# Designed miniproteins, single chains, continued (5): the designs that were tried, part 99

Each design is a single chain, and the fold is of that chain. pLDDT is the mean over its residues in the fold that is shown.

## One batch from the design tools (miniprotein)

Design m19433
Fold by ESMFold2-Fast:
Structure m19433 (fold): chain A 76 residues (1-76)
Amino acid sequence: AEEELKLGEEAEKQKDYLSAGNHYNAAGIEAYRNKDYKKAAELFKRAAQMYEKANDKSGALLAESNAKLAEKEAAK
């Protein structure tokens, strides 16, 4: 999770938004599996923003859906 987050931040600094979205999404999945649903939701939202910047509409929709699922789990 921490490694994927750092890779996402480096990709974002380089304006490689597709790669940044992929790394933030992977970090979100790891956080979700660890039951850190609040962190997972934040990471999936960051992934969705990166996919939007990359003009990857499908990736953005999937990441936003994952964020919503994680937010629902965090509210339990």
Scores: mean pLDDT 87

Design m19434
Fold by ESMFold2-Fast:
Structure m19434 (fold): chain A 98 residues (1-98)
Amino acid sequence: MEKEIEEKIKEAEEKLKKHIERYINEKHLSDEEKKELEKKFEELLTLGRIAAALKALGVPESTPEDEPELQELMDKMLKAGKSPEEIAKEIKKLLEEK
């Protein structure tokens, strides 16, 4: 399953990155605006990677904005240097066990 998860994460990541780069170039944003957007992009990319991994594992996606405790868990694991794949596995395990 890890290979399948990685493929789906990579696809979602590349698609999102391409959209953001195109938007930045098209709108001719200032350097400060680009930095703000890039920071937001990194956050969205991380969430998207986790969501894609969860979907690949067959776990129903929870909207992070509607699940603050899930977001807190994700932030904790990201701080510990866990990959989106590992985070998705931990979430799946948590949901399966309780």
Scores: mean pLDDT 65

Design m19435
Fold by ESMFold2-Fast:
Structure m19435 (fold): chain A 55 residues (1-55)
Amino acid sequence: MSSGLTLAPGIKLQPNAEYQVEFKGKVYTFPNMQALIDFLSSHEGIATVVASTPL
């Protein structure tokens, strides 16, 4: 896989949550895990989850 996912220190990935992810110096908001996976499938590099907010 040409893309990777990591967690910022102290961050836990919550289920059924909105995710804020840093990718190449920019922060993106994903409404669910599927949207994040689809993004990673279309982009090369490492994404870092910086926040996870339950909905």
Scores: mean pLDDT 76

Design m19436
Fold by ESMFold2-Fast:
Structure m19436 (fold): chain A 70 residues (1-70)
Amino acid sequence: SMLEEVEKKLKEIIERIKKRYPEDETLIAVVEDAAKKILEAYKKGSLSEEEVKEKLKEMETVPEKRLEEV
């Protein structure tokens, strides 16, 4: 199921970010909230499979975008 794959991928991204930035509680909270919203939107049919894949890539680059805004 694509839904189960999305849930697994989101969890893996969150765990990877927690391992890389364990002290950045704000970043972790933002990523967890984003993951929840992506999953809910996909379940509701508001996001296509292509859009979900794009959002997953964006989540992996959130720390890099945060550094550019500082």
Scores: mean pLDDT 74

Design m19437
Fold by ESMFold2-Fast:
Structure m19437 (fold): chain A 96 residues (1-96)
Amino acid sequence: SSHSREAVLKKLKEEYPEEEFLIYIQIGLEYYVLQKDEELAKEYFKKAGFDEEEIKELIEYHKNEETKKMLELIIERLEKLGAPEEIIEKLREELE
């Protein structure tokens, strides 16, 4: 996190006031995923109107989506390697 980021946030809120909710979500996710600043991420999610429980669900959803992408890549590689269809089917069920 840098002081220049706060200046960018202020400018975005001034230029896109109707999109403020979405901007806060995007900033919160950036702090959580890229900066690993969980406290600042939670602050922005709260500014977007999320409570503690909703923030937890949002973070878990994001983790699950990244997990799904990884599982899809693993399935693709296993199919190319000729893995048994039973194993492929079981992994596909975890994506649902």
Scores: mean pLDDT 65

Design m19438
Fold by ESMFold2-Fast:
Structure m19438 (fold): chain A 85 residues (1-85)
Amino acid sequence: SELEEGIEKAKAALQKQVDEAIKSGDKEKLEKLLEKLEKAKEELKRFIEENKDDESKKEEIEMAKKLLPVVEEAIERLKKKLEEL
């Protein structure tokens, strides 16, 4: 499905970016990525809440709900790495 394909592609891209940042050990890169993902998390939560009753946004809401835990895991991984630096 288009939704499933989009989610998997987004997960793979995020995972690659997070892994590269962690392997680099670059504090500035880690902090910038963390800031970007914290904003993405806030935007996903806002999108879900603001559009929860809009049937035309059902697929986008499901994608956002599936992506939210992936973004949250990435944030935790980045925070743990930053604690080591």
Scores: mean pLDDT 84

Design m19439
Fold by ESMFold2-Fast:
Structure m19439 (fold): chain A 65 residues (1-65)
Amino acid sequence: SAEELRARFEELFDRLLALLREKRPELVGQAEGLRAHGLELIARGDLESAEALIASVERMLARLE
């Protein structure tokens, strides 16, 4: 559901932002922009694009960990 997707999205971005503040602080602003965009996609019901963005964030997290 959109609510479940939003919860997962926000959890992943909280984790991403925490890691970026530690390892790549220069990317925090860009990541916050991506978070805003993803929330807009979910709000519009564009769940396919939101799922693709979540997959991209999961790949970024794997590279930072």
Scores: mean pLDDT 83

Design m19440
Fold by ESMFold2-Fast:
Structure m19440 (fold): chain A 83 residues (1-83)
Amino acid sequence: SKAALAAEIRRTLEELHRALDEGNSEEAKRLAGRLAELYEIATGDMQGASEMETKIIDAIDEGNWERARELAEELARRAIEAL
């Protein structure tokens, strides 16, 4: 259901925020990939999912936790709006 997918998107974003707060880059990257998958399921936008996942991972690799958080929040927002 749309409600179940929205709940999974929100939960994944919360887990990603926690990984970023803990400085756990490996877990943050895994969750960024999961969030991009959920975005693709919600929107059908494969290119947008890939581009945003790359930007989030790049921000994590650069240690730019604030940018990674902003991008992840935007991806989740777009996914939920598409439902």
Scores: mean pLDDT 91

Design m19441
Fold by ESMFold2-Fast:
Structure m19441 (fold): chain A 78 residues (1-78)
Amino acid sequence: FMEELEKELREKFDDELVETVLLVLETVKNLIKNGASEEDIDKFIEGFLEALKNLGVSDEKIELIEEILKKLVEYEKS
């Protein structure tokens, strides 16, 4: 899962953005594993996406990153 995801991200985003997204994915995974509430995870993701928007990342890329993060949350909860 993570290896294929990293490859897809590297094809669509610049290296610096990919490194940041991968770090956030690992952080979200660790939060879920440590029993963080769904509300806390949602707030963390919302804060990250807002930060990307403020840094000038396009709405299309932000939407894709949001979908990837939501899929990770669903996968880790299953």
Scores: mean pLDDT 78

Design m19442
Fold by ESMFold2-Fast:
Structure m19442 (fold): chain A 83 residues (1-83)
Amino acid sequence: EILVTSAESIARGEAAIAAETDEAKKAEMRRAGEILLRLQEEYIRLTEELGEEAAERFMTIMAEGLERGLPYEEAREEALKAM
């Protein structure tokens, strides 16, 4: 699974949002896109600072936290504590 967003992934997300007719679902999709962009920035930074294995560990814990329904900031704190 691609945890790091690319320009193509971003464009696909934007196209999906544009194609959606339910305004509530559009808002949810936009929030998901914002989270993915933050994850991309964190992954690039951590790869540069700590290496790819540490970045992958962080992304796994972040994904688990977000899937549990944690706010981004709380999921990030858990991931940082586990590193």
Scores: mean pLDDT 72

Design m19443
Fold by ESMFold2-Fast:
Structure m19443 (fold): chain A 87 residues (1-87)
Amino acid sequence: SMAEEIERLKSALESAERDLREAEEILKDPNLPEEEREAIIQGLERGLQALDKLIAEAKKKKAPQELIDRAEALKERMEALIEEARA
């Protein structure tokens, strides 16, 4: 059903938000090995692709605007973290 699909999108977004918070904390470690940093950056890049798909699905399913805005805000945070991690 549409309601179940929207709930799935919300759950996926909540998981992505938790993953981003974890990545933010790990990337603060000044002793983080370069190989592990690169793996996290690659994970974040895959996360951006997943978020783009989630946003597109949410728009097609006419999900609440709040959910779409939340996903777009998460995307901006993830893009910023990737840029910081590469600096």
Scores: mean pLDDT 87

Design m19444
Fold by ESMFold2-Fast:
Structure m19444 (fold): chain A 95 residues (1-95)
Amino acid sequence: ATKYATKNEAKELAAFKTFLEKHKAELAPEIKDSDYPLILRGFRAFLRNEPGTAVRKAKTEYLLLLANDKISYKEKYRKIIKIFLNLGKELEKNR
């Protein structure tokens, strides 16, 4: 049963997971292996444009972060990972 994951979503999730694993020591050394499913859940909600207050709040934070020229690219990616982690935690809590 894979009805919640399209071909494009599965490909994007796999690419994002590989990116996190490859760069975790540099971008997000504080992220634990147990956090990865939550980060991927949050990222999937973004890809699917899922409804809800938590997703809308996370999208606002993401867009404001991208527009902030005072933050380095490395710090932006670190904060983006944290946005997806927090979204994943909120969605898991409120299911």
Scores: mean pLDDT 72

Design m19445
Fold by ESMFold2-Fast:
Structure m19445 (fold): chain A 100 residues (1-100)
Amino acid sequence: APLPRAPLTPEQRAVAERVLALLEEAIAAAEAGAPKEEVLELVLEAARVVLDYGVAQGAISEEEAQAMLEAFRAYLEGLSEEELLELLRRRRAVLRAALA
């Protein structure tokens, strides 16, 4: 059985809702045939929201956040447009479940 999740704090919920909105925008752009770079920038903006929250909470340093963002960009650049869209849809499903 999956570990029971503690309820999200109002701050965690706001971060999750902003990330979900950016992922839904990225999915809509990809489905409309936007260039991969445009989709990547929306996904990276979502990642920055999560990383900025982690820095604000003292969980990671600004240097670690920058390194993680650069590694994530490189990973995403290696995906096909189809693989990227599949990844985004999976992450959207996880966030929707976390917010329910």
Scores: mean pLDDT 84

Design m19446
Fold by ESMFold2-Fast:
Structure m19446 (fold): chain A 66 residues (1-66)
Amino acid sequence: MRELARKIIDLVAEKSGLTPEQREELLRILDEEGPERAVIRAFKIAMDTLSDEELDELILEVEKLA
């Protein structure tokens, strides 16, 4: 579960162009609050930063990880 959440965080960081500091914040949430909360936060960032087409591509890539 944590490994899957980390892969999702890395994917969102890549697609959304997150800074190292923003990525570290997501990893902190993963460590302190758990994988579900970290993934929810990552997707909220993606929804705020990506186009609908880019978000669809992200979802497809996430489905390949599960």
Scores: mean pLDDT 81

Design m19447
Fold by ESMFold2-Fast:
Structure m19447 (fold): chain A 85 residues (1-85)
Amino acid sequence: DAALQAEIDAILAEMERLVRELKELADQKPENRRLVNLYIAASLILIGTQFDVDISTDLAAALAYARASLAAIKGLLAEAKKLVE
């Protein structure tokens, strides 16, 4: 289903945007090991989600996984913002 693939692609693009925002925060305080590790964790979630989408034979399951991964990255970004403030 092209519509499901388009929604997955939109979620992946949003995850890439959030990971980039996390990198910007980590770059502000590179000595803060926790902040750097939150960025690394978010990057690994993005990579894992991209691989899941690529190998998945069930787009609905891939979409559900992508949505959960996006929520996880949003949580990591919220934690990172508290460390910069």
Scores: mean pLDDT 89

Design m19448
Fold by ESMFold2-Fast:
Structure m19448 (fold): chain A 100 residues (1-100)
Amino acid sequence: SQAAEDAELLATPEAQAEREALLAGLEYGIALAEKRGAHESIINMLRYLREALRTMDPEYLEKAKEYAEKALKEHREEAVEILAEAGAFAAARLAALRAA
């Protein structure tokens, strides 16, 4: 089953490090978006992506896609900036986890 395959993939040390780094990046992105007063579509996109990654529930991923489409159409520059900052934070966190 797909759920069992996904669980096995997430059980590896590398997959666990990547998941931890991505979650840290999303938490940073949410905090940054809230601090900057970003549009709610950007904040909701990040929140639903975080829940999708935590739960592996496809319903949260579909909600994240809906808000991402709105954010990228109506608030593109702000969305791209926040995503880039979140991605950079995640990459730095992953590098730190690999160096430990």
Scores: mean pLDDT 85

Design m19449
Fold by ESMFold2-Fast:
Structure m19449 (fold): chain A 85 residues (1-85)
Amino acid sequence: AAAQAEGDALVDKLGEALEAGDIETARSYLRQLLKLADEHPELAEEFLRRAIGVLNEAADRSEDFDVQVAATLLLITAASYLANL
């Protein structure tokens, strides 16, 4: 319950940071989500897939080129974590 709520909040905050163009904050939220996934393997696939969805949307649809590049690099990181579960 607590881990699920924390993961839900981190995925939402990741999306908000990307929408705001705050790349450093987005990286921080992904790092926190990856740590949560390591601590709660039973939730890892769900959180990583949701983060990948948010990052893919930002990479494809952001009007900010720096956000598109950052989202693509973060997407590779999240996808690598998912592949190693």
Scores: mean pLDDT 86

Design m19450
Fold by ESMFold2-Fast:
Structure m19450 (fold): chain A 68 residues (1-68)
Amino acid sequence: AVPQEHVDAAEEIVRKALEAGMDEATAKALAAHELRRGNAVRPGAPPLEPLSPEQAEAAAEQALKRLR
């Protein structure tokens, strides 16, 4: 299972990417990339633990579904 904190961080990344005019596929790819690198953080918060590629993809997909 993907930790909720990682899905919440992915949701923020996807939301901001979509607001900036990125398409859904690009927004999802960006969120998954940041989660794999351990860079998915709120301003001023420590980095979240890096996810495996499979978990990062799942978290980004779940985040995108939350915004529909």
Scores: mean pLDDT 75

Design m19451
Fold by ESMFold2-Fast:
Structure m19451 (fold): chain A 65 residues (1-65)
Amino acid sequence: SKEQEKKAISAAVAASILGAEAEVEKVDGKYHVKIRAKTQEQLEHLKLLAKDLEKLGIETEVYLE
């Protein structure tokens, strides 16, 4: 949906503001957000964001490196 698209894009922008790299993909009609954290502190904060996105039906992957 357009609402899920906007939420996925907003999450990617938020991750970028925190200094992480983010990518948004659409697979089989579902939005997927991949976030690459550069520090352990960023990883912990972005995992909380990912948990909120998953409640909205957006598959979210957060990793370090």
Scores: mean pLDDT 79

Design m19452
Fold by ESMFold2-Fast:
Structure m19452 (fold): chain A 98 residues (1-98)
Amino acid sequence: FTELPGFLTPEMREIQELIRELMAQPELRDQALRVSRAFGDGFVEAVRLHEEGHSREEILRRGEERARELERQGADPLDVRAFRGGFLAGVEVLLRAE
């Protein structure tokens, strides 16, 4: 993954670094792709909620509810963390546009 702009939170940067480290190891490629998809899913969900007209507070609440639902369904902790990171990245991009 290419580095995102310098407005990344520490959590978003940590996930980006993790994906980069996993991608450097051929044996961990599938894990890196899975984590990358979870990050992308979070980002897309944040954008979707914004386009539906939800407020920033409502978007953040729904993102956390979705992450907790993934945890309840037994999703891998790294996938849940990546989803949260992607969601926050989406929110940050939307806030910058405002």
Scores: mean pLDDT 74

Design m19453
Fold by ESMFold2-Fast:
Structure m19453 (fold): chain A 77 residues (1-77)
Amino acid sequence: MDIEEAKELLKGPGYPSNLRKAIDYLRRAAEELGEKAEEGRKKIDEAEKALKDNSPSTDIRKLIREAIRELEKARES
């Protein structure tokens, strides 16, 4: 499942390409969850902006983890 693929990518090195792939997996998960994923999409957008702005990988990882939590909540509801 796309959320699980994003989690696996976060276990690896924080290269921009890996962080981008994690964000792309989370966008797919958010699309499948529809309106329930509104908060997750906001966090995904924040992570994508941070990546584009060349923010530290630790900050981008934090935003991706927050997006994962919101999408997991949406999936459980």
Scores: mean pLDDT 82

Design m19454
Fold by ESMFold2-Fast:
Structure m19454 (fold): chain A 98 residues (1-98)
Amino acid sequence: MYRRIAELADQTIAALAAGDLERAFEYAKEVARLLLELQKEGYDVEAAVNAPADADDETRAIAKGYFALEALLAYLEAVGAEKEKIEEVREMIEEVRK
């Protein structure tokens, strides 16, 4: 799972860099889904996001997934995307932090 989260996070960032918002959104949804599955297994995603740079590969992959969601949100706000899309990403971020 961790390698898949990191892979999808990289794909989200690459899609954003290419201006492919639709593809970035789909990759980000899958990242959020996998992070939520980890939370259901008892993983503290918030703790992973606040972990030091020398944390294990799994912790870094989770943090990378989270920051990909934050990058998508920042991009959508910067380009003036539809309010509904911005809100959907905000809800994904809020959900994975709980």
Scores: mean pLDDT 81

Design m19455
Fold by ESMFold2-Fast:
Structure m19455 (fold): chain A 59 residues (1-59)
Amino acid sequence: KTKEIEEKIKEELKKRGIEVKDVKVAEDGSVTITPAASATLEEYNEAVKIAAEIVAEER
């Protein structure tokens, strides 16, 4: 399930044009996002928000 949530987050970010290097979801629902080197702070904050929303819906 953790990998499935990671994949959903990656797909949603890609749909919104947000580039990330990696997404990791822990068993407790904690998310770690590694932004692309070219990502802005705004893109990173949007990615974190999207990831949190997806995790909340799945758990």
Scores: mean pLDDT 76

Design m19456
Fold by ESMFold2-Fast:
Parts: C-alpha cells; structure tokens; sequence
Structure m19456 (fold): chain A 56 residues (1-56)
C-alpha cells in the first residue's frame, strides 16, 4: 500500500470512528494503522473492529 493510500485510509477511518463517538483510545493513529494492516487495509472492516472493541 502506497503512502498516499495509507493517508487516505487513515483519514477515512478517522471520519468513521469519530462519527460513531468512539473513545479517544480508539483514535490513536498508530493503533488505527495496525488495525487497518490486520484487515488488509479494508477501512470498513477496521471500523467495525474498533467499534466492537471500544463502542459497545
């Protein structure tokens, strides 16, 4: 994944998680990047993972 693609994915993930009111711990960029990497940079799958861990 290119640097531009990583930047775009992180920006989109931040929008999705902030729109859902997740805790600040779920908004750490390094943590979000790891979650994205674990989900093959699928932003929606990463957002669902963060919601399940910190939103419920």
Amino acid sequence: VSEAEREAALARLRRLVTANGLAPEALDDAFQERVLDEHDWDVVAAAVELWERYGA
Scores: mean pLDDT 71

Design m19457
Fold by ESMFold2-Fast:
Structure m19457 (fold): chain A 70 residues (1-70)
Amino acid sequence: DEEARLQAIRDRLLAQSETPEERATAERVLELLRAGDYDAALDVLALDEQKKLGVSNEETQRLEARVAAA
């Protein structure tokens, strides 16, 4: 369900957007969602979550490359 996924993303962004960096990430995700680029929006969100968890590995680097290309 696309609407359920979008609502979950909005709820997560609202709960987590307490710093300027988090708001910039939220703006990027919302821009991609409005453009219909859901895969890129999910990659941006996944990368942000990985960074908050302190994860830095090959998967994180690949996500960063994909986000930069979007």
Scores: mean pLDDT 70

Design m19458
Fold by ESMFold2-Fast:
Structure m19458 (fold): chain A 99 residues (1-99)
Amino acid sequence: MEEEIKKLAEKYKSKSTAERGGILLGYLLGKAEEVAELVEKAVEGDEEALRKLAKMIMEYEGIPEEELEKVTKEIKEAIKETEKKDLDDLIKGLREAAE
């Protein structure tokens, strides 16, 4: 775990925090390209993409299905409050993690 984080830091030390976050999120979820596409669609207001992204996070964290509406709402608000540049950097990082 710590060595994986160090490897990512050494490889991507010059990248923005948002781009590094995208790389880390892609590695944790194991489907970086799919997550990048879902984030792009969610930014455009696609509710189905938001729900799919929420389900992936919930499955990883072991969160029960009854929390789906809450998690979807939290992701929607996070996207709304995030600057476009940071969202673009996040998507770029997710695609960098796609192997």
Scores: mean pLDDT 71

Design m19459
Fold by ESMFold2-Fast:
Structure m19459 (fold): chain A 82 residues (1-82)
Amino acid sequence: MEKRIEELARRLKESTDIEEQKELAEELVRLAEEAAEQGDIELVRRALDALNEAANASTDEELELFLTMAAMRLAVLITALE
C-alpha cells in the first residue's frame, strides 16, 4: 500500500488535468481510509501531506477546495485514531 500511495501522490503532483487530479485524489483518500482501518497512521499522514501539497499548488479554486476537503477528511481520521 505504501508504494501505491507514493505513486498516486507523485501522479497527482505531476498531473495538469483537473479531472485526473480529482480522480487521483479520490483514490488516494480511499487507500488512506484503508490504511487507517489497519492502524497505519503514517500512511494516512503521507496521503494528507500529498493532498495539502496539491491544494497549495493548485491555481484552480474549485480543485483547491476539493483537495482541501479531502485533506480535512484525512486529518479528522488521524485525530480519531490518536
Scores: mean pLDDT 82

Design m19460
Fold by ESMFold2-Fast:
Structure m19460 (fold): chain A 92 residues (1-92)
Amino acid sequence: SEARRLAEEARRHLEKAIEYLEQGDLEGAIEHLREAVRKLEEAVKLRPDNGELRVALDQAKQALRYAEQGKLWSAKNYALAARRSVDRALEE
């Protein structure tokens, strides 16, 4: 499905964001978090019944917010949480 494709693409962007956060590269992390949020917003529109996609979107938005504030630890924790929520959404 299109929602599954978008969620899988969001997961790849979250993985890249986590890698950049581990390297201390906030600029790289922010770009990938923005893409993850954009793709999750579209996935949620297609599957508003999938609660894990909404949770993943909220967590990805928090990761982006913290990254934009330079808060590496909080950004990484929310990005990891968002990735787990995407994985749960993909099991459905």
Scores: mean pLDDT 91

Design m19461
Fold by ESMFold2-Fast:
Structure m19461 (fold): chain A 74 residues (1-74)
Amino acid sequence: MSPEEQAEQMLAEFRERAKEWAATKSLEEAEAGIVEFVRQMKPVLDQLPEEKREAFERELVRIINETMEAVLAR
């Protein structure tokens, strides 16, 4: 599996985890889950060309912001 394919798979998993965190977790638990998942993604993203890495990082920031807003709205 290429680093790009790994990043795409991990991003899809992150979206699913983020939905669960937004629905079921406290703010502290959601933040901890986000930090740990991003930490695990970092070495894969570092293998990507800059343009691809920036695209994935923008999508991660979007998902993080949406998740945190959803948790805070509860």
Scores: mean pLDDT 83

Design m19462
Fold by ESMFold2-Fast:
Structure m19462 (fold): chain A 61 residues (1-61)
Amino acid sequence: SAEEEKIREIAEEIARELEAAGRRSEAQTFLDLVLQEVRRGRITVEDAERAREQILADLAA
């Protein structure tokens, strides 16, 4: 669905930022968990956007 595609795009952006910060294992684990939750319908675009803002803020500190 379009919502699932949007969530994957946001998750890929977060994973890219984690990799850039040297957290490659964390990035892969994060992607795997998000894809699992997307398949189960347990995550929304809003949830993904909130996670992005939080993670990017932490990485910018």
Scores: mean pLDDT 78

Design m19463
Fold by ESMFold2-Fast:
Structure m19463 (fold): chain A 94 residues (1-94)
Amino acid sequence: SNYSKDELDKEVDISMLDILESVAKISVDRTLADPSLSDAEKAQLQSLLDQLQKTVEQAKKAIEEGNKEEYEKLKKKISELMSQLDSAIDQARS
């Protein structure tokens, strides 16, 4: 139970990724509850959420391994996926 600064920073980064994934999942689940959505819109939202969840798991692994270069690349991909997901939700909820 002796936490190093580096161990604490990893726990914070992982917790932030968990919060981000949870918020994204709640937003998608709420949007998917709309019975007026097309099958194509549902498939797109699910695909983007699945990609986000996989990328978050890869980012957590990069944090645990101390691979800062990989983590920075994955953070950029997460940001791009979040932007695509927000756009798809806005279009579906029109």
Scores: mean pLDDT 85

Design m19464
Fold by ESMFold2-Fast:
Structure m19464 (fold): chain A 81 residues (1-81)
Amino acid sequence: SMEDLKKEIFELVMKARKSSPEERLKLREEIERLLLEAGVDEELARTAANVLELDAQDPSATDEQLEESVERVLEQLKKEQ
């Protein structure tokens, strides 16, 4: 479901904040894969994964703001469908 997808992606974003650069790349690829499996277009999935990776790298962002970013990205992808 979309709600399960939101939770899973948020967990990956939170993990990326605590990860090495190498692990962060793997987590970004996993986010892109999850979006593709959910039926998101390849170009949109790649763009969304990149946006979420940039958000995860912002040290000033709160956990709540990152959750909001994930929700916003997924809502935008839903509208593009």
Scores: mean pLDDT 82

Design m19465
Fold by ESMFold2-Fast:
Structure m19465 (fold): chain A 72 residues (1-72)
Amino acid sequence: MMSKEELKKVVMEIANYILKLHEQNPSISDAQLAEILQEAVDLAVELSKTHSPEETLEIVKKKVDEKMKEIA
């Protein structure tokens, strides 16, 4: 189980990653971006119970990439 500080860092890294991908894919709507961000945060919180920060970040980034590819 990761600490609250480790989870905060993972969530910030995920948010920054999603925003960077949005800058590269401006066709993604604000509503779609908000949905991707919410799903990614929810997944990170769930994974934080049993996974390391590094494992959580890797899994969530992969899911974000898959979701962005579907809508871009």
Scores: mean pLDDT 81

Design m19466
Fold by ESMFold2-Fast:
Structure m19466 (fold): chain A 87 residues (1-87)
Amino acid sequence: SMDEKLIKEYNERVKRMMSVILDVAERRRLGLPPLSPEEQRELERAHADMDAYAEALVEVLKRPELSLEEKKILFARIFLERIRARE
């Protein structure tokens, strides 16, 4: 199913985004050295992904008539579309 592939791609991208954000937070908590330029670029990409996530959420919340399952599919679709537009 195309929806199943979409949800898998969405899950992988969100996991990557969250991993970067949480790893940076943990490194700062542990008092590790400042981020390298490469780590800083990955953090900037994760923040751009977070913006796409927020934008997708706003669009889905405008559609109260959709079922929860339809909202999940629409959210994943909009999120990935926003991400691809930024690449």
Scores: mean pLDDT 86

Design m19467
Fold by ESMFold2-Fast:
Structure m19467 (fold): chain A 97 residues (1-97)
Amino acid sequence: STHYQLGELLGQYVRTHYPRDLTSILKDINENSQILANMIIRALKDENISINDLKLNNKAIGTLLLNHLAYRGITKSDITEKANEDLINGIKAGLTS
């Protein structure tokens, strides 16, 4: 899915640029979701991904990041439990590969 592929890209960015934080994030992605979301927002900005005008500040990686992406070029119909799970699973994969 597009959300899974986006997650892998974002997880790989975090792994590459924030390797010292990786262990804490992987231990509990939900508890560290705000920190992870901030890293991902930075990744989107640095990679110049057009879906991320960064006008919305997201505090949680799952639903809030999907809401941000839906507002910026992914329709609100893409905000689903499956899309959220796919994104999170992609991020976990990217963080470990």
Scores: mean pLDDT 57

